# Designed miniproteins, single chains, part 89

Each design is a single chain, and the fold is of that chain. pLDDT is the mean over its residues in the fold that is shown.

## One batch from the design tools (miniprotein)

Design m3083
Fold by ESMFold2-Fast:
Structure m3083 (fold): chain A 85 residues (1-85)
Amino acid sequence: SARIAKFEARLEELRAQLPPELQAKLRELEPYISKTPNAEVTLYAALELLLAGLEFNLQNPNVPDEDIVGEYEAAIQLLRSLKAL
């Protein structure tokens, strides 16, 4: 799906903006991130909103690393759920 490929590209771009230690931590965690069961329209809307928030937070030096990691994990969960539909 073109939309799914676009979300995957955005996640990779956002990953590249992370400090090396957070990139390593996310890479370690990715195999353990499960998919979230939701309807397709809800998953598209939720992922779009979450990625927009993550993009904003990556530009804000006051956002804790833990929050950024959590948002990225949630985005991966939503993306995996969407790919499973």
Scores: mean pLDDT 77

Design m3084
Fold by ESMFold2-Fast:
Structure m3084 (fold): chain A 66 residues (1-66)
Amino acid sequence: SAEDIVREALRAVRAGDFERARALLAELLSRNSEQEFYRAWFRAAQELDVSPEELARFGRLVREVA
């Protein structure tokens, strides 16, 4: 699912594997709308129980690798 790909991309960013994160994000964005990506991202953040500060950090890193 889109949520699984987002979760994996976030984990890759946390691990410093930007190449893998970029590939996962490119695949997701090629097959999903921006709205669907946004929805999956917020769902994944909720499931992982991340703080607003951590979510902002992940968002910035994700944008940098997309």
Scores: mean pLDDT 69

Design m3085
Fold by ESMFold2-Fast:
Structure m3085 (fold): chain A 87 residues (1-87)
Amino acid sequence: MSEEEVRKLGEEYIEKIEKAAKEGIEKGDSFETIKNKIDELVKEAEDALVRAAAQDPSVSPVAQEEGKRILEKAEELKKEAEEKIKE
């Protein structure tokens, strides 16, 4: 897997996490439901990035960078969801 493919993978997971948070809020899902959906997507993303780095160690730095970016975005979106749900 190339560095560009790893960056694209990271971008796709960030988009999925953002969509899950937005749709959960719009549907009136509980914070716990939204948090669980985000956490599941983060785990899926981490597994995919670890697999990519295992297949091609040259992309490990990019996979680590994308993993960190996904974790930071997930934490940000969980905080925003908590604030918007008012509970």
Scores: mean pLDDT 82

Design m3086
Fold by ESMFold2-Fast:
Structure m3086 (fold): chain A 55 residues (1-55)
Amino acid sequence: SHEEIDRIEREILSALAARFPLEVAVAAAKEAVKLITEKGISVEEALRHAEELAR
């Protein structure tokens, strides 16, 4: 599970870093991972929320 979380975090960070400054992408990726682990939302929905946060 820890390895799966790390992989998901890297995938989300990679997607966000393509569009946003690295500092913003890192903060948004951490929030996305928190939503996945604490609320059980999908990676796609967490990424959408992170993109909104990064704007």
Scores: mean pLDDT 82

Design m3087
Fold by ESMFold2-Fast:
Structure m3087 (fold): chain A 100 residues (1-100)
Amino acid sequence: SMDYEYLKQLINDLKKQVEKLLSQETDPQRKQLLEAILGSLDNALKAIDAEDHQALIEYVMNIQLLVSSYLNIPPLQVLSPSSSLEEIAEALKKILEALS
């Protein structure tokens, strides 16, 4: 039995952190990845509303791949270590644990 209300909260929390990073991002490739993550998060929320567990897992796995891609692209300028990067990693971990 899946706690969809809890998952929805975790996904919305991750969405807020991604939106915060997007507002600060100047690299076009990194910005495009953050926009793709937001799109997949919105699709994950729709999958929850539809109670489509398979689609939810597929969107969360895609989010994990996109987040990994984002973290592996060096910024065009030295960014200060951001609490938002740590918050994204922690939020994604909680989502993956909730899906287990």
Scores: mean pLDDT 79

Design m3088
Fold by ESMFold2-Fast:
Structure m3088 (fold): chain A 67 residues (1-67)
Amino acid sequence: MSEEEKEKLEAESEIEREARRLLGRGASLEEVIERMKKLAKEKKIPISDEEIEERVREMAAFIERMR
């Protein structure tokens, strides 16, 4: 993988981990999405807002099913 692809994957993994942590602790879907968008912007991660929303919603659905 290129260095750029590796950095993107690492950053995406960090967003996923943080989102899962927040959702697991009962944070609202909207709050988690907003926080992840802010985190991605601060870290200049090349991930779209749409991708963040999709990933957070997928994680929320998974956690809800496990309850």
Scores: mean pLDDT 74

Design m3089
Fold by ESMFold2-Fast:
Structure m3089 (fold): chain A 58 residues (1-58)
Amino acid sequence: SSMEKRLEKEIEEFRKRNYEPLRQGFLDAGFDEELAERMAEMILDVEIEVMRKKAEKE
């Protein structure tokens, strides 16, 4: 297996750990359920892209 496989596993675990807290945070801030889900996904997508770029430079 490559470092890419390890990175993808780390990304999957990161999504599992962070999606629900992010979604709930936006709900607590007063956003509706659809927007809270979308915003949580967008934040995760940005953070995952940062993880990928950092891995490329290591």
Scores: mean pLDDT 83

Design m3090
Fold by ESMFold2-Fast:
Structure m3090 (fold): chain A 93 residues (1-93)
Amino acid sequence: MRVSVSLEQRTIAGKKVLVVTVRNQSAEPFALELLLRDVNTGELVKSVRLPVLAPGQERVFTLDAPDGPQRYRAEVRSVATGELVASAELTVE
């Protein structure tokens, strides 16, 4: 894929966090938006306009995760076209 997104659960200071990594794997700069959704409700949890990612550049975000199992979907969209360029899902346990 030209863009990748990954989701990872971590525990920091006894608190569950969701780590989201977005990487531009293409040879071209990419203007991207990250949307994090609750899969069960479809509700938008977070929206982040990313700075333009140069080729090979990545950005990492950390978000608080709720207690109990929750399934998240990260969607990375092109700002220019609105097209979905990468997605990942993770169940937080």
Scores: mean pLDDT 78

Design m3091
Fold by ESMFold2-Fast:
Structure m3091 (fold): chain A 91 residues (1-91)
Amino acid sequence: GPIEEAKELIKEALEEVEKSDDPREAAIKSLKRLLEFIKEHKEELPLHKYIAELLRIIGEIFDLERDKNLTKEEAIKILEEIGKRILELLE
């Protein structure tokens, strides 16, 4: 179900960042995948929580596109925090 799909997407996102030579680009790509996942499951989420998380992820993508010094550790932390919120939304 959606929870299992989200767990796999988050795991893959973290692995891609860990293996990447460009953590900023890897994080942006992963956040865009997570954004599409949330959009695909919008009917299963309370509207106010869906909109709030959608805007948070969009904001993070914009911030990362302007940040030239994102470390791998910072990218992993961002993805873990967003992943945790997505899993909490699907409870």
Scores: mean pLDDT 84

Design m3092
Fold by ESMFold2-Fast:
Structure m3092 (fold): chain A 59 residues (1-59)
Amino acid sequence: MDKVMESMRVGIKVYDELFPKYDPIVSGNSSNLATQLVLEGESPEKAIEEAKKYAEELE
């Protein structure tokens, strides 16, 4: 359960940081990527970094 809560918190953080700068679909997909990476065992810091790279590459 703790890992699921952490993944949701990371996803929200990514969406909040990207939403005003990027398209809602890009921000949403980046948030989903960060959540998935945390669930797969990545650190929150790495998940956020990868999600931001993903958003930057699409825009």
Scores: mean pLDDT 76

Design m3093
Fold by ESMFold2-Fast:
Structure m3093 (fold): chain A 135 residues (1-135)
Amino acid sequence: MELYQQGLLALSQGNYEEAARLFVEAVKKDPRLTLYVDLVVRGLVAAGEFEAAVLIAEEALKNNLYGIAYSTVLALLRAGHLEQASRLAYKLADGVLKNKNKNAIPSLQRLADAAEAAGLHDTAAYLREVIKKLQ
């Protein structure tokens, strides 16, 4: 919990890279905090703080925390931030493929459907290609 609170303080000070590091370390020590970090990234996207949300998601991906990146991509898609959503979805798909994480297939399928519905046809096609390589 203390690392999560330190992350919130860093975020309030505009120290986005430090906030991302602290949130990721908090989740690594206590996976139950994933729901709180997911809430933070959704709130940042809703507030227009896309840089902060993406930095947290990219730090999570470096630490194989795909759930946070998944939540961030969905929030960006729903908010209409298609370029940021696409870039992060490619990074998420590449990380999942590199680690051969078959447990991510249902989440990638949902992202592919959401990307297709948002008009991101190339992103949806890439996600489906990654799913095929994991099967």
Scores: mean pLDDT 87

Design m3094
Fold by ESMFold2-Fast:
Structure m3094 (fold): chain A 59 residues (1-59)
Amino acid sequence: SLQAIEKELMQLLADPNTSQEEIAAFLVSRGVPQETAENLAQGYLAGKLTVEDLVQALS
């Protein structure tokens, strides 16, 4: 379910040691294309994208 995926994503993002590669890998494991996942992870860590933007890519 989307709610379970969102919870897992929130847990990953709550870890201050989580890397761009780990965020991208999580998104890819949930069906997001590699290039899109990398762009989303980069945008989130740069402060340009929100958690909600990442969740929308998973729905």
Scores: mean pLDDT 83

Design m3095
Fold by ESMFold2-Fast:
Structure m3095 (fold): chain A 75 residues (1-75)
Amino acid sequence: MDAINREVEELIEKLKSEDEEVRIEAAKRLGEIAKKYGSKIDKSLLERAIEAINSVSLPEEVWKETLLALREALK
């Protein structure tokens, strides 16, 4: 597995953390990776990341920015 896809898998797991700060950091990092390396991320992982972002509690601005980046990477 590519290092980028491995990091995305780990970040999806961190989004399920009970610690809000950990979830926020994971969401921000997912957005950054999607913006830089979207074409290198497996489509199935991008879809799982979008599902995870929509299923967890995050500040609205963090949620919106990360969701936009993930959706753009899927195109």
Scores: mean pLDDT 84

Design m3096
Fold by ESMFold2-Fast:
Structure m3096 (fold): chain A 57 residues (1-57)
Amino acid sequence: MEEENKKIKEALDKAEELSSGLPPEEALRVSNEIFTKLAKELGKSVGEVRKKAKELA
């Protein structure tokens, strides 16, 4: 469970880094791609990963 939280935090940092300076539409697309990939790796829905990311942020 701790490894999962660490991966979610890393995904948040990566999404922020890669979306920095992008238009809102492109930033949202990049964020969605990162969290969709992580959700697949964790065997969870994107919504579950995003909810936990919000709790960890």
Scores: mean pLDDT 78

Design m3097
Fold by ESMFold2-Fast:
Structure m3097 (fold): chain A 90 residues (1-90)
Amino acid sequence: MTEEAIEETRKRIELAIERLKDNKNPIDQLIREALEAILEGDVEKALELVKELEKKGAYSEAASLLVLLQILRNENTEEVEKRILELSKK
């Protein structure tokens, strides 16, 4: 991925966090917390929050967060891709 694409992704995440900060919806709050963890580099916390989204049936949102984590933190591509594919089947 290009440096420009990474920076654009980071900027979009920051805007999403700002928009979600006052939202009381439980799914949106989990998404906000996961986005914050991804920006902070807290991979363990981000993955924990993704699991909570899966438990609530937010499979598309969980998959999107895994893609963002892969882009910004250079996670193991095969492992992340397998989990994204698994979520897309639910």
Scores: mean pLDDT 72

Design m3098
Fold by ESMFold2-Fast:
Structure m3098 (fold): chain A 64 residues (1-64)
Amino acid sequence: SEAVRKAIEEVEKHDQLTRDELIEIARKAGLTDEQIARLEEVAKKYGDVLTREQAITVVLEAAT
C-alpha cells in the first residue's frame, strides 16, 4: 500500500530510531489505527531502539 511504502521510505533515512519515532512515522505515512496498534505490539520485542532493518520488518508485519 502507499502508506506502507511512505513509512518504509522515511524509515530508510534513519540508521536507527526509537519505538515512539517509528510509531509517529507510521501515523504520518497513513497507517490505520489497527496497523499502528499491531506495529506497537511487534516493536516491543526490540526494546526502545530499533535498527533500520528491524523497523522495516515491523512496518511490513503491521501491514498484514
Scores: mean pLDDT 85

Design m3099
Fold by ESMFold2-Fast:
Order: C-alpha cells, then structure tokens, then sequence
Structure m3099 (fold): chain A 100 residues (1-100)
C-alpha cells in the first residue's frame, strides 16, 4: 500500500536501486566463486571485503532515509552503495570459508 502512494519518480528510483543492488550481488557471487576456486585471497581483496561491508551499511541507511523522506536521489544512491558493497563483501565470506 505504501508504494501505491509513491510518485512515478519514487517508483522508478526504487526500481533502479533494486536493479543496482541485484547487479552488485551477482558480481559478488562471481567473486566468491572465483576466490574459492583459487583457494586464496590477496591483502587487497581482504581490505575490499571490509570496505564492502561498510558500504552496505552506509547504503542501507541512505536507502532507508530516501524511502522515508521520498527522496529519489537518496534511494538510487543507497542502491548503488549497497550493490558496490555487496560486490566486495563476498570476499569476507570467502575468508571465513578458507579458515576451515
């Protein structure tokens, strides 16, 4: 029911944010599989993984603020940060698997 009250700009921003988040998650899955197959992580990949988690937290906060305030720019930017963060956060999951 909330989405039924949104402007067309807000709806398009939400759809774009979801798309950016999905694309980032797909890239993260590819990075996860490649790193596990390699059986090792570089120091740069470990650092990018940590940065990725921070980007997801920042993006989720910004996305929530955008949805609550009806700000299309914050919604899109939130989705972009979530997607970028997810694409790198996959390395954190790989690091934990390689410790087993």
Amino acid sequence: SIREKWSEEQKKAYEEAVKLAKEGAEKGNERYEEALKRGELTEEEIEKGKEGLKLVEEGLKLFKEGVESGDPEKIIEGGRLIGKGQSYAAYVAVEEELKK
Scores: mean pLDDT 86

Design m3100
Fold by ESMFold2-Fast:
Structure m3100 (fold): chain A 74 residues (1-74)
Amino acid sequence: MEAVLELQRRLGLELAERFPEALDVAEEDAPPEVKEAMIAIAEELARVAAAVGDERGVELYRRTAERLRAALAA
């Protein structure tokens, strides 16, 4: 749990530095580049969650990535 939260916080800071507006924009309204970055982050968080046995985190992050892919395809 803690490892996933630490990684999420760190990746959130990186995202805020590269795409400062991403934190203020709904996922559906984000530019494609931001959505792609969010998908990559969600997939990495799901991988780390799986490694530490956080089943709820794995499901949450995979669902987030799927939603963002659907939004990109729309």
Scores: mean pLDDT 66

Design m3101
Fold by ESMFold2-Fast:
Structure m3101 (fold): chain A 74 residues (1-74)
Amino acid sequence: MAERRVFTLRSEDSDEELERKTEEVIALIEAGETTFEILVEADPADEEHRARVAEMLGRIAEARAAREAREAAA
């Protein structure tokens, strides 16, 4: 099996850690990589971090949508 990268977005991650993970995932998507997995680990007691994780997931979803649009147009 191919070694896959796993990115876990955790409520205990700092803003900088979430940003770094998000940027790395977006870079992989833009490079055409599909061998990674994104896991979301949300703490229901930590609403602020849940909101930040949701924001980061939105950015990743936009990158994926842009990639899919390019593939569909090819």
Scores: mean pLDDT 73

Design m3102
Fold by ESMFold2-Fast:
Structure m3102 (fold): chain A 117 residues (1-117)
Amino acid sequence: IEEDIEKLVEAVKANDVDAIRKYGEEILSKTTKENALEVLRLLFEKLAKYANQKFSREVLDVLSDFLVEFLEKYREEVTATPLGRDYVLALARFLYYNGDLPGAQRILEAAGLPFSL
């Protein structure tokens, strides 16, 4: 699954929306209740490296769609701990600072967290 996360992040960096969708689906297919928090941590850590880069709206939209689906499916596992909630907040801030306030709001809603960044 870590290799699929690396490919997703590479696709984000390359503005490859089709590859983001493909690797997002692969990540979701390999995610379980037991590994969901670790998957979220890896997504945060890998994406944080690119926080200072500008991404297209299309890239941010497909990335936020993937994150929403992930958080809706694994909301309980991810938000059960303060650490998991911090990862969600960090990803929301990543979207917000890249100019995607709607995307940031959507992932906070999917995780059941308040709109406070």
Scores: mean pLDDT 80

Design m3103
Fold by ESMFold2-Fast:
Structure m3103 (fold): chain A 60 residues (1-60)
Amino acid sequence: MSQEELAERLSEQTGLSFERALRSIRNAIEKLGFSREEILELLEKGGAELLQKEGVRRLL
C-alpha cells in the first residue's frame, strides 16, 4: 500500500484533508519510525491512535 493510499484512508476516517493526512503519514514514517504495515494496522483501529502518537490529536 502506498503512502497516498494510507493518507486517503486516514482522511476518510478522521475528516482530515488529504494533504494533512499525507503529511501525518510521512511524519509517522520519518519521525516515529513506523513502517507502512504498522500504519495500516493503526488505521484499521480508526486512525485516531495514529494521530495520537503523532501528537496531532489536539488539532481535531
Scores: mean pLDDT 69

Design m3104
Fold by ESMFold2-Fast:
Structure m3104 (fold): chain A 68 residues (1-68)
Amino acid sequence: KKDEEILKRIREGLADSLRDAGLVTPEEAERIKKTKDPEEIDAFVRRVLAERGGDLSGRFGKLKIEEK
């Protein structure tokens, strides 16, 4: 029971992080939060990171140190 709550929190945190990073739309983030299939979530996240994350990975690494 608590294991499902932890997984839900991880899923919600992941969706919010991707949305805040501009990698997904609010609708895509809500879809992630409501998707029960971990394989579907994993495939979507991997696809988003592969298509949109490559350029942003370097930018986030550079900007995160300057966030004061």
Scores: mean pLDDT 66

Design m3105
Fold by ESMFold2-Fast:
Structure m3105 (fold): chain A 78 residues (1-78)
Amino acid sequence: STENALFSFLDQLENASSKEEAQEIVNNNPEFATLGNLILAGQANLALQEVKKLLPDIDTETEVAIALQITALVHKFG
C-alpha cells in the first residue's frame, strides 16, 4: 500500500547518516520525491500537505505519527 511504502521511505530517511545520503534515498524513490525534497528543504508545512495528497483518507492517529516523524526529519536535514 502507499501508506506502507511511505513509512518505509520515512524510515530510510531517519536511518540516513548525512543529508547527501538522504538526497540519494529521495532520488531512488520517485513516488515520494516531492515529499522528500520538501523535507530536505526544511519545508515542514508543505511536506505535511504533500502527505495528505498521498494519503487523503489517513486516520488522525497515523497522521499525527507521520507529522512527528516529518518534523524530526526537517529538524535533522532541513
Scores: mean pLDDT 88

Design m3106
Fold by ESMFold2-Fast:
Structure m3106 (fold): chain A 62 residues (1-62)
Amino acid sequence: MSREELEREVRETLLLMNYAIAKKAGDYEKAIETLKRLIEEFPDSPNVEWYRKELKELEEKL
């Protein structure tokens, strides 16, 4: 695995952790913002369809 691939995985993981923290805190606006960043920065991620689904569900609850 290249250094760039590893750095991308670390950044995706940190954003996902920020999303989880915001969601647990009830900060849905912050959770939505973080999901949008995950989709923008990692459009080719194997998790991107899950991020889109979560975003839609959270926006419908807001």
Scores: mean pLDDT 80

Design m3107
Fold by ESMFold2-Fast:
Structure m3107 (fold): chain A 113 residues (1-113)
Amino acid sequence: NPLLEELRRIAEDLSTVESPLRAFYYAMGVFYARLPEEVQEKIDEAIEEAMKELGLKSRPSTPEEVEELVVKVLRILGVPQEVIDKIRELFREGRFVEAAVLTAEAILSVLGS
């Protein structure tokens, strides 16, 4: 998938920055911007519901809060638990670049693009 290959390159370029979590958000933003409007709307609805359930007023700034937000969004979108568990493991290992790529891949697999 050319989009996933481009995301890997972007994420790798950003992995050398002092804040790997900022690299995660940037990669996810690039991914989101390239999706069809109908897919963006589904992601937005899942993020709003996940943030509401977690009591978040803005984008989380800690790895733990980002992990829980991503996990809840993916559950709402219907991503299989096995894939969610792999993404959670990547966050816990500090592998935010790989977590971003796998999150994008998981979203594409359930939403078709």
Scores: mean pLDDT 80

Design m3108
Fold by ESMFold2-Fast:
Structure m3108 (fold): chain A 74 residues (1-74)
Amino acid sequence: ALTPEQVELIKKAAREIQDVLDEGMAAGLSLEEIRERIRKVRDDFIEKNNITDPQVIAVLDQLERAALSEYEAR
């Protein structure tokens, strides 16, 4: 199971990804541009928070996939 600290990290990552998604929708960014921005946010978040747990990384990958699916469906 994820630790409470890992759950809080995931919540922060989800918020940052959602902010990028909302900004992209408001600005009318292309799917390609939003994909690049979400990937950068994910990678920067992993580096900044020194995330090495593959379970946490897997959840971040799911968040990225979900956000891109939402953007494609817009």
Scores: mean pLDDT 85

Design m3109
Fold by ESMFold2-Fast:
Structure m3109 (fold): chain A 59 residues (1-59)
Amino acid sequence: MLDEVVARVQEAVRQLTAAGRPPSLEETATMIKTAAASAGLTLSDEEAQRLAQEILDSI
């Protein structure tokens, strides 16, 4: 479930970057928290920022 959240946000980040609008770390963390909440998960700000950094480093 969390892996699916990460995969969806990673795809969204790729699409935004391709459109010339790469999201910031804070914007990516907000996207992760929102997607996780939709999946019934609660993430701390620290966890969301860590995952956001991992996603940004992967693209």
Scores: mean pLDDT 83

Design m3110
Fold by ESMFold2-Fast:
Structure m3110 (fold): chain A 95 residues (1-95)
Amino acid sequence: MEELDEELYRKAVEEINKAFELIDQAIKATEEDVERGRELLKQAAKEISHAVDLAAKSPKYKEELFKLVNEAIKKFGEASRLLDEREAQRRAAEA
């Protein structure tokens, strides 16, 4: 929808920024509570998904928004791997 491109852009950027904040909170949380970190990453994934939907609806800003989405996905992947490793270490310690 071209008539809403500016609104879609701003909303998508807000969702992406929220995803980055949630990813940082998830990394910090996994130092004490892996389950809390999982909840925060699930919320970050939801925000990234919303940003993708908004970017897809904006022909004018689609390329720029998907570049930002890709940066969020990369950071999410790194955080998810760290969390998986911490979870595995905790399971090994419980065994």
Scores: mean pLDDT 81

Design m3111
Fold by ESMFold2-Fast:
Structure m3111 (fold): chain A 52 residues (1-52)
Amino acid sequence: MNEELAKKYEENAKNVQDYLEEYRDKLSPGAQRMLRGIITNARVAADALRRK
């Protein structure tokens, strides 16, 4: 079952989101965009693993 892998992707997305929220004012616009991309991709992967 892909649930454990999906949970790991969600956990990683949450950790990156927390880092982005904490350090938002210290990050360049490019760095913020890259981190948002990582979060989005991890959440899409988790959703794909759960869609079946």
Scores: mean pLDDT 80

Design m3112
Fold by ESMFold2-Fast:
Structure m3112 (fold): chain A 81 residues (1-81)
Amino acid sequence: SPELEATEKVKKEVEELIKEGEEAKAKGDYETAIKKYKEAVKLLRDFLEEQENVTSALPLEDYEEFKKTLEEAEEKLKELE
């Protein structure tokens, strides 16, 4: 379904942003790492807000997974700021 495809796309984009942020951090490029983590946090927050504002068929387990990923990305960002 279009909703499932959108969910998978967001998950992949978030995973790529976090990976790019971690690679930048490993190279000592904290500015790029902060930027990538901020982009991941924004994407996750926007997606989760959309899910909360509609009676969507997003499973609770997937919602909890995205929320946990958001918390982890926010924590990584906080440690670099």
Scores: mean pLDDT 77

Design m3113
Fold by ESMFold2-Fast:
Structure m3113 (fold): chain A 102 residues (1-102)
Amino acid sequence: SLKDKILELEFKLRILVEELAAMEDPSEEQIEEIAKRIGKLVLEAAELAVKAGLSPDEVIKVVDTLISSVMTEMQRLQVPQKAILKVDEMLAEVKKNIEAKL
């Protein structure tokens, strides 16, 4: 089901956030690599939602839920602010690109 596929992507997103949180003073390159991987998973979730026949508004709700989950988890695990800001910027661009294609 779509729900099960989204749960699998949520699990993968959690693992990436945990990897980022485990880094002591992550480099800009390490932050960018994890941010790109997070963005790819959010894009994949949007594509799965579109394929499942969700409306544009429902696709955006899926995207917003995943972005909120990632941002909340990064704050909870006390990920360095420089990494949180980079992931936030990247996810804003990913969401904008998804909205433009709906």
Scores: mean pLDDT 90

Design m3114
Fold by ESMFold2-Fast:
Structure m3114 (fold): chain A 99 residues (1-99)
Amino acid sequence: SEMEELRKRQKEAAEEAERLGLTEENLTEEQIELAKELFEAESKKALEYLRENKDIEAVDRYIEKLKEMIENEKNEELRELLKEALEELKKLKEEIEKE
């Protein structure tokens, strides 16, 4: 099943992003680009899930986790990506609360 293969690849992508350590000072340019791609793919899915389920408590938990990741991130490009994801989540929270 293409769906099962996609789920497996995404789980592997999430594990790889965590393994790459978004807080690691000595990431190579290639590792940074890979981390960005993996983070963007996972973020898109998380946002779609949260939007469909209107789970404000999950949105709040993701916001807090991203804030912690931003504080611990030493790579400026990855930090900027995390900040963009944080703003997207804040926007989603406002949309859910305004309904």
Scores: mean pLDDT 68

Design m3115
Fold by ESMFold2-Fast:
Structure m3115 (fold): chain A 78 residues (1-78)
Amino acid sequence: VSPYCNDSVEELIKRFKHDLKFAINFYNNLVMPQKEKCKRTKELFDKFMQEISCASPEKKSVLENEFNKTLEELNCPV
């Protein structure tokens, strides 16, 4: 059970964006192809969703919408 299950949506989004920022910076430093970046970003979303599996459906829905916006900003297929 994730310690973050009781965190607010705002706190969960902040944590996710922090982790995403570091991952994207790492991918860019490796000059990773766009398709691979998209795959890795989706894998991070899946892992994060597993970590918050005990969160409410409402919180999960808000985070999924944020994930889709992030993928669109990266020009990844959603």
Scores: mean pLDDT 75

Design m3116
Fold by ESMFold2-Fast:
Structure m3116 (fold): chain A 62 residues (1-62)
Amino acid sequence: MKERLRAAADRLEARADEAYKSGNFNVAEQLYKQAASLYEEAGDKEHADRVRERLEQRKAEH
C-alpha cells in the first residue's frame, strides 16, 4: 500500500529539514531528493513537486 511509501517519504523529509538546520546542506539535498522520489512512487506527485521546489528555493538561499 502507498501509505508505507508516504510514511517513509515523510520521515526522509523531516530528516532533510533537520540536516538543513544543522548546516549539512549536501545531506539535506540528498534526503529531499529521496523524499520526493518516494512521494512520486506513492502517487503523491503534488507533494513530490513541492519537496523539489522547496529544495530549489533552499539552494537559492545559499
Scores: mean pLDDT 81

Design m3117
Fold by ESMFold2-Fast:
Structure m3117 (fold): chain A 92 residues (1-92)
Amino acid sequence: SMEEMSRQMAELALANREETLARLEAELAAMPAELERLRAEGAPEEVLELLERVRELAARAREALRAGDLEALAEALLELARTQAEAAALQA
């Protein structure tokens, strides 16, 4: 199930916490500029709102990783994957 996959991803992320945290922090740092670029290119408001949600969920995943909270991390990763899929579908 998607829940089982998210849990496995969370377990792997915690096992590689330093590398995963560094990658996630780099992605989060890049997100404001990417959102501004997409806005300038005329992306629909619905897409921009979903990408802001992605940023919020990525920040929650970062905090869960820092805390070592497997359950919170799995939930954040599940919602993040679903939200990214929705944003991609709207851009297609």
Scores: mean pLDDT 83

Design m3118
Fold by ESMFold2-Fast:
Structure m3118 (fold): chain A 55 residues (1-55)
Amino acid sequence: LQDQYQRHQLKSQAARDLSDYARSQGDTDMADFYDSVAQKHDQKAQDLQQQILQS
């Protein structure tokens, strides 16, 4: 569980970096897409963190 938590954290960070890059290039649609990807990984990380705390 903890390894999966860290992987979702890293994927969220990578998606944010891609979003920032897309926004700097004026590609707001792509930036919004990567923001949504980051949010999904953040949510998965939070769910996993809750499972770890319950264990």
Scores: mean pLDDT 80

